# Ledger of designs, part 79: designed miniproteins, single chains, continued (3)

Each design is a single chain, and the fold is of that chain. pLDDT is the mean over its residues in the fold that is shown.

## One batch from the design tools (miniprotein)

Design m10902
Fold by ESMFold2-Fast:
Structure m10902 (fold): chain A 68 residues (1-68)
Amino acid sequence: GSMEEKLLKEAEELMKKLFEAEKAGDEETVRRLENELVRLIATAPKEVAEKIAELINKMKKEYEEENK
């Protein structure tokens, strides 16, 4: 796969783990995953970082709708 595909998949997996840790009340794991996600975005090419941000926003919206 392309670098874009790899980074998007990694971001998706990090977000899924972050939501699971949040539901479990595991603040340490949430903080670690947030730091990993920030590093991923900071290291990504601009065009890929924009797509990662769109994916994160979509996943957050879906998570909020399921938990409200």
Scores: mean pLDDT 83

Design m10903
Fold by ESMFold2-Fast:
Structure m10903 (fold): chain A 91 residues (1-91)
Amino acid sequence: MDELVEKAKELDKEAEELYKQGNYPEAIRKYRESLDLYVEAGNYELAAEVAEKGIDIAFEYIQKNKDNFEKTLDAAAELVAFAAYLVALRS
């Protein structure tokens, strides 16, 4: 499934660029989409790498937005989702 892997790689690159621009919510969304496509393609190693990136940026966003409950809650939910995938992929 070359098309799924290629699309997942594109989303991973888009997420990195959005992260560099400071657009954490959109970067988190793109990492989640990339993760889902790598899982669908059966590429669990790259899926785990994306999950780790998603955890890192979601945690950073929470740290930067400690006084904003809504932003913190949304990012925490995504962090939990990435962490759950990472545990499953390493099992």
Scores: mean pLDDT 84

Design m10904
Fold by ESMFold2-Fast:
Structure m10904 (fold): chain A 67 residues (1-67)
Amino acid sequence: SEAAERARKLVEEALKYSTNPGAKQALEGAVQPGTPAGVLEGRIVTALSLETNPEAKKLLEQALAAL
């Protein structure tokens, strides 16, 4: 869906700012082509719980809102 595609692009941008290894691992799985919306949502939520970088968090919150 366009919502999932938009969320994935925001996650790709967030990866540039991500500093937490666990958050990065979760998001790397989320950006794979064809990732289902539910899996994408779960990985964004996991990354948000671990990430402290303000730009990464902002982009991840926007990605979650796009779903």
Scores: mean pLDDT 83

Design m10905
Fold by ESMFold2-Fast:
Structure m10905 (fold): chain A 56 residues (1-56)
Amino acid sequence: SRELSEKVSENPELEKKAREHERELLRQYLAGKISPEEASRLATEFMEELLKEYEE
């Protein structure tokens, strides 16, 4: 998802939202609530949703 990360980082508001979401996923992972694979999947899905909203 390098292309997704690059597109998100072009917009400061989207980058902020993605960073906040990544921080929350990391917190959940460290608390044992989600797996590393699940955290990665959720992060990718969130970035895709952010870009979809931006296109509207």
Scores: mean pLDDT 75

Design m10906
Fold by ESMFold2-Fast:
Structure m10906 (fold): chain A 79 residues (1-79)
Amino acid sequence: ALAALSRAEREAALRRMAERIAAAIERELGLPVEARVVDTDEGPVVHVALPEEGLTDEDIDRIAEIVARVAAEVEAEAA
């Protein structure tokens, strides 16, 4: 669980998650996206910068699936 890691380890895990998400979206959908870790009131989160136009509902659903899968993989590796 990410919450069980030190701050530095959690930030490193989230950076790996962001990189893997961006790479997976580009590989599976052909969309060049930028993903980064941003600090919020809820703690650090991964922000994925998507294009403002040209995404279908199917693309959005697929992106959500990729994000969930990669997040689960990184969390399992961090446990």
Scores: mean pLDDT 76

Design m10907
Fold by ESMFold2-Fast:
Structure m10907 (fold): chain A 77 residues (1-77)
Amino acid sequence: EELERQLREGLEIARGIFDIFRENADKVEEILKTEKLTPEQKRELEAQLYINRAMAGESDEAGKRAEEFLREEWERR
């Protein structure tokens, strides 16, 4: 139980960090939609958007797999 609790706490912290990437992606996307940008500025922001989205997406997949693993371990009891 204690190891399981510590693992869950670690995963929650990781999810929080990845949520920051999602928020950053949303902010960049809003700037891309509302600001009048040069083609160079747009390309730079699109790169940042891609990176933040990729990090957020990786987090979601990893988080879901971790939850599935914990559920399987719990049900094996």
Scores: mean pLDDT 65

Design m10908
Fold by ESMFold2-Fast:
Structure m10908 (fold): chain A 78 residues (1-78)
Amino acid sequence: SQEALEIVHRAAQEAAAAAPLDPETQELLRKAATAAQNGDLKKAAEYLRKAAEAAKAAGKDKAAEVLEKAAKELEKMA
C-alpha cells in the first residue's frame, strides 16, 4: 500500500530527526517498508514495533515513541 509505505517513510524520517538511528533500528525499518510495499500491514506494524524497541534499548526514547505511534497507525489500517 502506497499510504502504508508513506507512513513508514515519514516515521523513519521523524525518528532519524530526533536521534541518529542505530543499524538494528534501520534494518527493522527497511523490513517494515518492504512489508508495507507488499501490502502486509500487520507485518509492517510488527517490524515498526520491533524498531521502536530497538531504539528504546539504544536510549533513543523520542525516536521509539515516533515509531510506536506509526505502528499503531498501521494496525488501525489493517
Scores: mean pLDDT 84

Design m10909
Fold by ESMFold2-Fast:
Structure m10909 (fold): chain A 58 residues (1-58)
Amino acid sequence: SLEEMLKDAQKVIEDALSAGKSEEEAIEEGARHLQEKYGLSETMAKFVAIEALAELKK
């Protein structure tokens, strides 16, 4: 589900930011994870990762 993908991306992004990576690097890691695990296209994975980061910042 989209909710499951968002939650998974949020976890990857949180881990990247906690490791001292930039927001851009965190988005790249989240998108890569979504492509590998869910088979999303690069474009779709990036949009989902950007949304996941935006939700974490609320």
Scores: mean pLDDT 84

Design m10910
Fold by ESMFold2-Fast:
Structure m10910 (fold): chain A 120 residues (1-120)
Amino acid sequence: MVTLTESGGGTYKEGSSATLSSKASGVDFSKMTKSWWAQSPTGGLRFVAQISPDGKKTKIDERYKGRATISQDDAKKTVTLNLKDLKVEDTATYYSVLIGMEGLKFRVHFGEGTELTVVA
C-alpha cells in the first residue's frame, strides 16, 4: 500500500513562509515524478510545482514563480514545497502527488491533503 504522509499545514501570517513536506512509503520514490497541487475553497484544483524523478528538473506554475521552491530527499523519501511571501489567496488544501510507472502500468498517488490558511 502506498502512503503519502503530509505535514507543514496550519495557519500562517500573510508575508510569512511555509514548508510543506510529504513522506512516501510503499513506492519506489526515486522513480516517481513528484508534484504539489492546491485545491482552493473558491476555485478548482491548480498545479503548484513539480520535480523530476532524479531531482534535476523542476517546474513551477507562473502564479507561484519566485515564491515556490520544490525539492526532494531520496534517502528520507520526502518531497518538500517551500512557499515564501504568503498571500491570502494561497489559502488551500495542498496535495502531494506521485506519478510514475509501477511494473507495466502508469500510476498516480495522491496524499490526503494538508490545509494551509493564510491570514492578514
Scores: mean pLDDT 87

Design m10911
Fold by ESMFold2-Fast:
Structure m10911 (fold): chain A 55 residues (1-55)
Amino acid sequence: SMEEVEELTKKIEEAIRNGDLKTATELMKEAEKRFSKEEVEKMEKRALGTYTLVS
């Protein structure tokens, strides 16, 4: 569901903000198994955006 996509996206963004790239990578792998290619692509774009803000 869209709610589950948003919840996992927030967890990935939080892991990136905390510098926990291992957890962020594991959560992205889980997203690839659970969601559509289009949903995963949107999650990846948000994750990259968060990463670029951590100078």
Scores: mean pLDDT 83

Design m10912
Fold by ESMFold2-Fast:
Structure m10912 (fold): chain A 88 residues (1-88)
Amino acid sequence: NAVEKAIEIAEKYDGPLAEFLREVARLDPDFAEWLIELVEKYGEIGLVAAAFALLTDVDYVRSNPELRAAVEKHPLARQAYEAMEALS
């Protein structure tokens, strides 16, 4: 299960970005598969790259209410998303 594997990978990393990405992986199996690929290839940098790509895709986050709720639940993710939305 790609979602379970993505959560397991994210659990190896501490901090607010890892917690946020675990929530996103539970909601979006396609994102979970992509996160696995990035982290397996690039380690912690892959985790940072995945968070950056997700939070800068304002239209994608806006189109998914559950994903938007996950962003709002995590203060660092929320502030990054709001900054990107203001720049869009």
Scores: mean pLDDT 76

Design m10913
Fold by ESMFold2-Fast:
Structure m10913 (fold): chain A 56 residues (1-56)
Amino acid sequence: DELFEEVEKRDPVLAAAIRNALRSGLLSEEQARELAELVLEGRVVEAFRKLAELAK
């Protein structure tokens, strides 16, 4: 997925966290894409907070 390649290039730790949450069923594809877009927009802190909320 080209989107996740860009995320991994910008923030490999956050990319791994999103992929792990998606693989574990804690995120939908739509939620994972929304988080990826936040990272690509430079909103990394917001992406981390949103991931923490969704992965409860």
Scores: mean pLDDT 80

Design m10914
Fold by ESMFold2-Fast:
Structure m10914 (fold): chain A 66 residues (1-66)
Amino acid sequence: MRKELDELLAKAAEAIAAGNTEEARRLLEEAKRKFRALNSQQVDQLLKEASEAVKLIKEAVDKLAE
């Protein structure tokens, strides 16, 4: 699961860099669903390890979701 999440986040970041906000939104939505499925301990570890990418993605999700 963690690798799948990382893959989705990487794809989303690439889409954002390419200016494809639509694709980024779709990927971030899937990443969000997988994030929620994770236990809080796994989420905490993932956030710490990928804080740079995850922070960027999470902030983008909040903006895009609105």
Scores: mean pLDDT 66

Design m10915
Fold by ESMFold2-Fast:
Structure m10915 (fold): chain A 91 residues (1-91)
Amino acid sequence: SADYEAALAAAQKARDEVINLFSKVVDEELKKKMEEIVKESADQAMANTSLTLAQRQAMAYGQTMNKSLELLTKHLGLKSVAEFMAAVLAG
């Protein structure tokens, strides 16, 4: 449906932003796991029938962003997303 396509597009946008920002550390296996996160995030946004389309898009984007950052945090052996972001900002 058009609503699902919009939620999926929002999730894909979040994935692309994470991959672009962290291109040096994102390998093909991480990309595959991020594609699974995209699908799961879009599916969950569509499961809540009380949300507006804009709210579903925001949920899909935010969940994909958060789960992708958690995935990278784990693969770098860091304890939290906050620690990962601090390492990124330090350069």
Scores: mean pLDDT 82

Design m10917
Fold by ESMFold2-Fast:
Structure m10917 (fold): chain A 73 residues (1-73)
Amino acid sequence: MLQQIQQQAKETEKRIKEGGIESVTAEQLNILHAVQALQQGEDALRAEIARAEALGLDDQAAIYRQVLDAAKA
């Protein structure tokens, strides 16, 4: 599962490079940001989840939790 999420993040990054940020969805951007946070460490991703939850960004928090759970599996 984590491998598929990382592949989605790479494809999103490629689309941004080719067509700009408008060529990707908000969900794809959230997945990319979650993967980037995870690359800084599990605690960095946990901090981003806590921030998103505190701001009421439930969709973003859900995507970040999905990436964290995939990393633990």
Scores: mean pLDDT 80

Design m10918
Fold by ESMFold2-Fast:
Structure m10918 (fold): chain A 62 residues (1-62)
Amino acid sequence: NEEEAKELLKKAEELERRARELEEEAAKSTDPQEKARLLLEAEILRGLAGIYRGVARLIASK
């Protein structure tokens, strides 16, 4: 379903934007523990975005 695929892509883009914001916040942080936490959270969000993009690609072909 093309409509569902577009919705999933939008969610992936939102997750990627949030991950970028966290990465920027981590770059500005001077606390090693906070920096590590922000980077880990960003990595998780990027992983989820990848899953959403993969699913969107699969359902768009049907």
Scores: mean pLDDT 85

Design m10919
Fold by ESMFold2-Fast:
Structure m10919 (fold): chain A 79 residues (1-79)
Amino acid sequence: TIPGWTLVAVYPKETAVADAPAEYKEAVQKVLDGHALKPEDLTPENLEVMRHFRTGQAEVKGDYLFVLDGDKVHVYKRE
């Protein structure tokens, strides 16, 4: 329901790093550690997803945006 983005994965917070594939583990861990996006990654598209979840905890890796929403890590891919 977020324009320009496809939800590709959802991981429970407690098992997110273990459940994520190897290429996502670092980004997932950074989100769980409370990392905020770098200034260059604060694009209107990324901010729309973060605003939707009302979260400051996010990480970008390639075409993927990782966001913390309560007890879950959501993984979005740009369309």
Scores: mean pLDDT 78

Design m10920
Fold by ESMFold2-Fast:
Structure m10920 (fold): chain A 68 residues (1-68)
Amino acid sequence: PVKTEKKVQIEGLKELLEIKIEELKKNGTSDEGIDNAIETLKKVKETAEPEEQKILDEAIKELEKLKK
């Protein structure tokens, strides 16, 4: 793996997650929908590299904020 390419992929992952969170906000999802998204991200985090896990943790935190 190339360090520069990994950084670009991590940034792309962050942007994709931000887009998905905005899509959930726009479509008016339920708390169950948010919980499902969080669970999916937690599963992805189990197989992710440490740098990707940080981005996934940030996305999970943003989704948790949407519940309250």
Scores: mean pLDDT 73

Design m10921
Fold by ESMFold2-Fast:
Structure m10921 (fold): chain A 61 residues (1-61)
Amino acid sequence: MTAEELAAAGRREEAIALLERGIEEAREALEKAKKENDLHAEIGATLRLIGLELDLELISR
């Protein structure tokens, strides 16, 4: 179940926890990609991070 689905079902706390975990994972993936100079992985991790941060902002309102 996605964070969006959890929020729609009224499970906001679980949705926030899922997004926070995803943001941490995406940040770690981004830093790893930067250290390895993997531009494709860096772009993917950056896009994932942006999406998760936007979802968290919307749900936290």
Scores: mean pLDDT 80

Design m10922
Fold by ESMFold2-Fast:
Structure m10922 (fold): chain A 65 residues (1-65)
Amino acid sequence: SKKEELKKLLLSYGVPEEVAEILAEIMDKLSAEEMAELVREVLRSLGVPEEKIEEAVKEVKELLE
C-alpha cells in the first residue's frame, strides 16, 4: 500500500518509526504537495542534510501523485 511505502521511505531517511506511522496515517488527508512539505520540515528538524531532504521530497511526490 502507499501508506506502507511512505513509512518505509521515511524510515530509510532516519525518521523514527512512531513519526513515520503518524505521517502514513494522515497521508490520505493531505495533498501530495502538503505531505511533501510536511516531510521536508520533519527531516530538517531531525538534522537530515538538505540534499537528502530534496531526494526524499521528490520520492514522496512521485509516490503520492
Scores: mean pLDDT 83

Design m10923
Fold by ESMFold2-Fast:
Structure m10923 (fold): chain A 59 residues (1-59)
Amino acid sequence: MEKELKEKIEEVEKKKKEGLELLDRIAREYPHVRDAVEEGKEELEKEAKEEIEKLKKEL
């Protein structure tokens, strides 16, 4: 159980990191949408945190 939980958490963290990197790239190409990018980053971090907490409760 612990190993499976760790692997799933690592996958969620990886997806979050990839999403944050994509948003950072968008902010560099389109600096006028920086505020929207920051909102997107906060939502991504919130969703990842909620998914990890759910995994900890389910596994």
Scores: mean pLDDT 79

Design m10924
Fold by ESMFold2-Fast:
Order: sequence, then structure tokens, then C-alpha cells
Structure m10924 (fold): chain A 77 residues (1-77)
Amino acid sequence: SLMEQAMELAMEGGKLYSEGLEAEKKGDLDTAIEKYKEARKKLEEAIRLAQEAGSAMPLAEEQLKVLEERIKKLEEE
């Protein structure tokens, strides 16, 4: 189902976000940015599929906002 696909993508996005945080803690900012951008793409697709299924993903939408702000901050330093 579309909702099952959306949940899987949101889970994958969360994993990529965690990997980005780990890279950032190690000072590997390039890897952190790459992982955050991959997480953003997965969450965007998850939200799109959920919308097609007639649902919203408020937690994924909140995480996407945090990711966008974090990427911007790292790229503006």
C-alpha cells in the first residue's frame, strides 16, 4: 500500500538522519550534510505518498523541517 511505502521511507529517512548526527559528532561535516540531504529526500517522498493515500505524517514533516534548518546552518558556516 502507499501508506506502507510511506512508513518504510520515513523509517529509512530516520536512519539516515541518525547516521548524519553520528557523522556530525565525529566532525565529518561533509558526510553529515550528505546523510541529511538523503534523509530529506526520503522524508519528502514519504510525505508525498502519505498524501496520495489521504493521510498526513506530522512527525515526518517536523523532522523534515529540522533537517532543512540543520543543512542550511552547516552550509552557511
Scores: mean pLDDT 87

Design m10925
Fold by ESMFold2-Fast:
Structure m10925 (fold): chain A 65 residues (1-65)
Amino acid sequence: SDEEQIKKLAEELEKKAEELEKQGLHKPARVLRETAKRILEAKSLEEAKKIAEEGDRKALQLYLE
């Protein structure tokens, strides 16, 4: 179901955040954790994917800049 896929997507971002924290990348990790919380509020899988893409982009920006 969309709900299970949304939950899985949020869990994947939480795991990525934990790995970034282990590497000392605290700001990108925080962005991904905040994004995971927003994903859980999404009305559809399509919305959840857009939230995930935006969060990943913001985390990458902090990592590279």
Scores: mean pLDDT 84

Design m10926
Fold by ESMFold2-Fast:
Structure m10926 (fold): chain A 60 residues (1-60)
Amino acid sequence: TAAERRAEAARLAARAVHAVMVEGDRARARELLAEAGRLDPAMEPGARRALALAEEEYAA
């Protein structure tokens, strides 16, 4: 269902943030973000922004 796809996209976006913040793995984070956007295209801009903020926090 659409709700299940949105929930899975949210989980993948959270895992992408974790990959940057905890693992320092930006390539993995990008893969997870791409999959999240594939499941919920409406989430893609929000997930991309969240990842960018997490990368900033990790770098700073």
Scores: mean pLDDT 72

Design m10927
Fold by ESMFold2-Fast:
Structure m10927 (fold): chain A 55 residues (1-55)
Amino acid sequence: MGKALEEIRKALEDYRKGKPDRKKAEELMKLMFKAMDEGVTPAQILKIQDDIINK
């Protein structure tokens, strides 16, 4: 998996650990679209979200 997927994971962890912030949510959205443009599937992104939530 590319660096874009790892960037999404880090951004999601930061978003979950901190207070919800509109700017952080927008940045996370941009990273997700960038990753999908690089060939990452929505299912892979959802799996990362599920892993973080269950942690």
Scores: mean pLDDT 72

Design m10928
Fold by ESMFold2-Fast:
Structure m10928 (fold): chain A 86 residues (1-86)
Amino acid sequence: TKVTIVVRNANPGAALLAIGAGVDAELAGGEVKSEVEGDTVTITATNVGEKGKEAALAAGEGLRKGGAKVTVTEKGDEVTIEAEAP
């Protein structure tokens, strides 16, 4: 299972939520890669289990509740969460 979280116009709170989801995925046995380019934070986690996937989805909901525009795309074993902070 592969999870990608992209946060655009990232504020510190949004960045911390994405990083937290990455840490949870790594602790669940996944492989995590983090990239920062300007105000965009991208977290990619591979070989995550159900708990890692749930953590990523929870981070997406947290971003949405914080006012971000969030789009979730699921394709088989891949989940992509795209968020644009307000």
Scores: mean pLDDT 74

Design m10929
Fold by ESMFold2-Fast:
Structure m10929 (fold): chain A 80 residues (1-80)
Amino acid sequence: MELSPLQQLRVKVVRDIVKEGLKLAEELGVPEDVALTIISQVITKYADQLNAAQTEEELQQIGKEMLEELKKLLEKAKAE
């Protein structure tokens, strides 16, 4: 069983967001439980867009937007 290239890219985008989110949280000093909540919120917010995307270019752009949103939310969590 092999996932389509597009489906593989969807999985990769979500995986990369979790990985980069946890790394950024550690670097910013955000607790892991708070970081996981924020990561989950970003993934949930973009889930419909990821599933609707029909091209690799669209998925790459969505992934970039997700990472930017994630950075902003983690920085806000750090700011106190």
Scores: mean pLDDT 81

Design m10930
Fold by ESMFold2-Fast:
Structure m10930 (fold): chain A 94 residues (1-94)
Amino acid sequence: DKALETLLNSTDPIEIAEALAELLVNITEENIEEIAKKIATEGTPFSKAYTKALLEAIAKGQSLDSLPEEIAKKLKTVSAETAKKFLKELEKYE
């Protein structure tokens, strides 16, 4: 998955946000654990930290207006419940 590869290896906040939006639009409950484990074990320190920050913002309903409008709109379609589940799975592998 190109989006997952970008999320694991990028140090660019916009690339990470774009890749996360792409993954979350297509995510299933079964995928959350596998993807979270890969990010926690294989992701760069920056990508892990920034992915967590974005998921926390979604979980809390915070503004994403610092991101390009197209990316922010995609991330706003993600449920707070999905973001919270993803955060919980990331914590298990740290």
Scores: mean pLDDT 80

Design m10931
Fold by ESMFold2-Fast:
Structure m10931 (fold): chain A 86 residues (1-86)
Amino acid sequence: SELEREWRRHLRLVEEARRIMDRDPGTPEAYRRVAELTTPHREEAERIQRVFEEERLERARKEGMSLEEMQKRDEEERRRRIEEER
C-alpha cells in the first residue's frame, strides 16, 4: 500500500543517514544536523507503524489468525513489493 511505501521510505532515510555517519564520523555539528533531518522521518514512520498495527489487529480478528501469523504474512508481502519496485 501507499502507507507501507511511505513507512519504508522514512526508515530508509533514517538508516541511510546512520550509515553515512558510521563511514565518516564527521563532527558533532554534522550529527546534530543529521538528527534534525531524520527526526521528522522517524516520527512519521512511528505514526504509520501504529496504523499498521491497528490494521493488522483488525484483519487478524476478521480472519481468525494470530497477530504473529498476520505479521509474518505482511512482512513477506512488503518484501515482495520492495523487490519489484526497486
Scores: mean pLDDT 72

Design m10932
Fold by ESMFold2-Fast:
Structure m10932 (fold): chain A 64 residues (1-64)
Amino acid sequence: NIEQAIYNILNKDEVTIKDLQLLAYVLGDKARDFLTATFDVSNDTIDEALENKPSNLEEALERY
């Protein structure tokens, strides 16, 4: 369940690039602002997540 995956990510002490990629897919156009405000990660890490975000839900869940 994608909602449970998102909940788990938001409650992690340390997020992975895969976690950020899943969130980037779910949030779409709002992903950069949300990730920057929510996580203590570099802009370079956020850019990497946005550049390599999955193209569909199946791919997103496969990576997670």
Scores: mean pLDDT 76

Design m10933
Fold by ESMFold2-Fast:
Structure m10933 (fold): chain A 92 residues (1-92)
Amino acid sequence: DEKVEEIIRKIEETAEWMRERTKKDAEKSAEGLRETLALLEIRSSDLETALKLREHFGLPYSEEELRRLHEARLRGDSQAREALVAELQARR
């Protein structure tokens, strides 16, 4: 999926940019940024894209959790979506 590959490329480029800006703990900061950007893309993506981003970035989220997030997005339930994103963000 070319769209997923473009998203992954942008996240990796942003993480590399962070490595160049931070001398102390650059690798840890870049990894945290990669995971944060991946979660932000998952927040706004369809379920198929979210599952592929989970696999690429090794995120500890179940298919059930991503499905619940996708369902909240389809309902336009911003409060439920943001609450689920916050929970996932706290667990990575």
Scores: mean pLDDT 77

Design m10934
Fold by ESMFold2-Fast:
Structure m10934 (fold): chain A 52 residues (1-52)
Amino acid sequence: KLEEALKAYEAGDYERFVEIGKKLTPEEQVELGRILADRERERRAKNELKPP
């Protein structure tokens, strides 16, 4: 499930993330990629805007 893949990624369990990702439909894999890209972008933006 997509939520399980996100959980594994956030936990740094990339082996589990890959296993779950392979079980996703192509549509879900594309959606997962978008979610991860958006979260990474948000994290980087917030990090740059952090006070020293």
Scores: mean pLDDT 73

Design m10935
Fold by ESMFold2-Fast:
Structure m10935 (fold): chain A 74 residues (1-74)
Amino acid sequence: SANEKQVVKKEVVAVGLLVEAELYIKQGKLEKAKQTIEELKKVIQELKELGADKSVIDKLEERLKEVEKKLKEA
């Protein structure tokens, strides 16, 4: 369905934003990392509204917490 295609597309975007945030932290680009994390939070909220599986949301939120911890420790 159209909703399933949008869920898959936004899951790919969310994973890409997680990787990008970790890369910005590694590069010391902490303001860009913060902006990327805020965009990721928005994409996760959009996934919830589209009815993405709870298991997918939970995994993304767990990875987000790990990235936020890395940013705080940077």
Scores: mean pLDDT 88

Design m10936
Fold by ESMFold2-Fast:
Structure m10936 (fold): chain A 69 residues (1-69)
Amino acid sequence: MDADIAEALFLIALVTGNVEAAKRAAEQVFKLDPSLIPRLEDAVRALAEQGRLSPETAEEVLAFLEKLK
């Protein structure tokens, strides 16, 4: 799997409310290119700020991304 595809799957999973799929996609991004993790964090914050993601889901996903570091 390409890092770009894994990032796309992460974003799709977030906007569809599938937190477990988002976590699996984030693990693939980390394995392929860990330098992209800050970009995933920025995407989560942007979606939360736009009201597209619940605060609870954003907090859970951000905590997971921080733990991957």
Scores: mean pLDDT 83

Design m10937
Fold by ESMFold2-Fast:
Structure m10937 (fold): chain A 63 residues (1-63)
Amino acid sequence: SKKAEEAFKKGLEALENGDYETAARYFLYVVQNYPDSPYYEEARKLLEEIVAKHPELAPFAAP
């Protein structure tokens, strides 16, 4: 889906800028709304890595 690709790229941009909260929100959006997209597995993995390093962001990484 084009929306999954756009959200995933926005998440990567936020990660590069050190904006972990925004990155977590975009990756969560992909995980929750586009589980059948080619971006699902990588978004989930990056989301888990963000939360592991920044546990305070867990509310932005899970429903």
Scores: mean pLDDT 82

Design m10938
Fold by ESMFold2-Fast:
Structure m10938 (fold): chain A 80 residues (1-80)
Amino acid sequence: SVVEALVERGVSPEAARTAVEILREFGKLTGGDLAARIMSRLKASFEEAQRVIEALLALADEGLLIREGEGWDAVFSLPA
């Protein structure tokens, strides 16, 4: 799962589950919007949110989720 893949890349299990839940709720979000929502829901640091976004970029390069664009402006969505 995307949650397990995020955890293997150094994301906490709680942050990984929260990121996937947010993406499921909204369908598509920029990395910046996703990071802001993770920080708000978990009271997480910027560094933790950045780790999630960097892991998602890597997983998109591996074909495990959909990415449109680059860096923090990239729009992420889960596969169908």
Scores: mean pLDDT 85

Design m10939
Fold by ESMFold2-Fast:
Structure m10939 (fold): chain A 90 residues (1-90)
Amino acid sequence: AVELLNEGIRAFEAGDYEKAIEYFEKAIKESTDPSIKATAYYNLGLAYAKLGDNEKAIEYLQKALELFKSLGPLSQAVVDNAQKKIEELK
């Protein structure tokens, strides 16, 4: 799961958003760790935003927010960034 998340991030950094989406979806499927799932949902939302799919981007960013809020105060910066991104996409 961590390996798939890292592969997705590399694909995203390379501008291959469709490949990034595939890796993040697989990371979500294969992980039971809420922090890995939250990070994968967050990056999945960002990748959909890059492709212009604002509805899916908002959906996945909201899913990431719910998970990050359950993880505690160390996740607050990511929660704030996800909330800001959701508002930008509306």
Scores: mean pLDDT 81

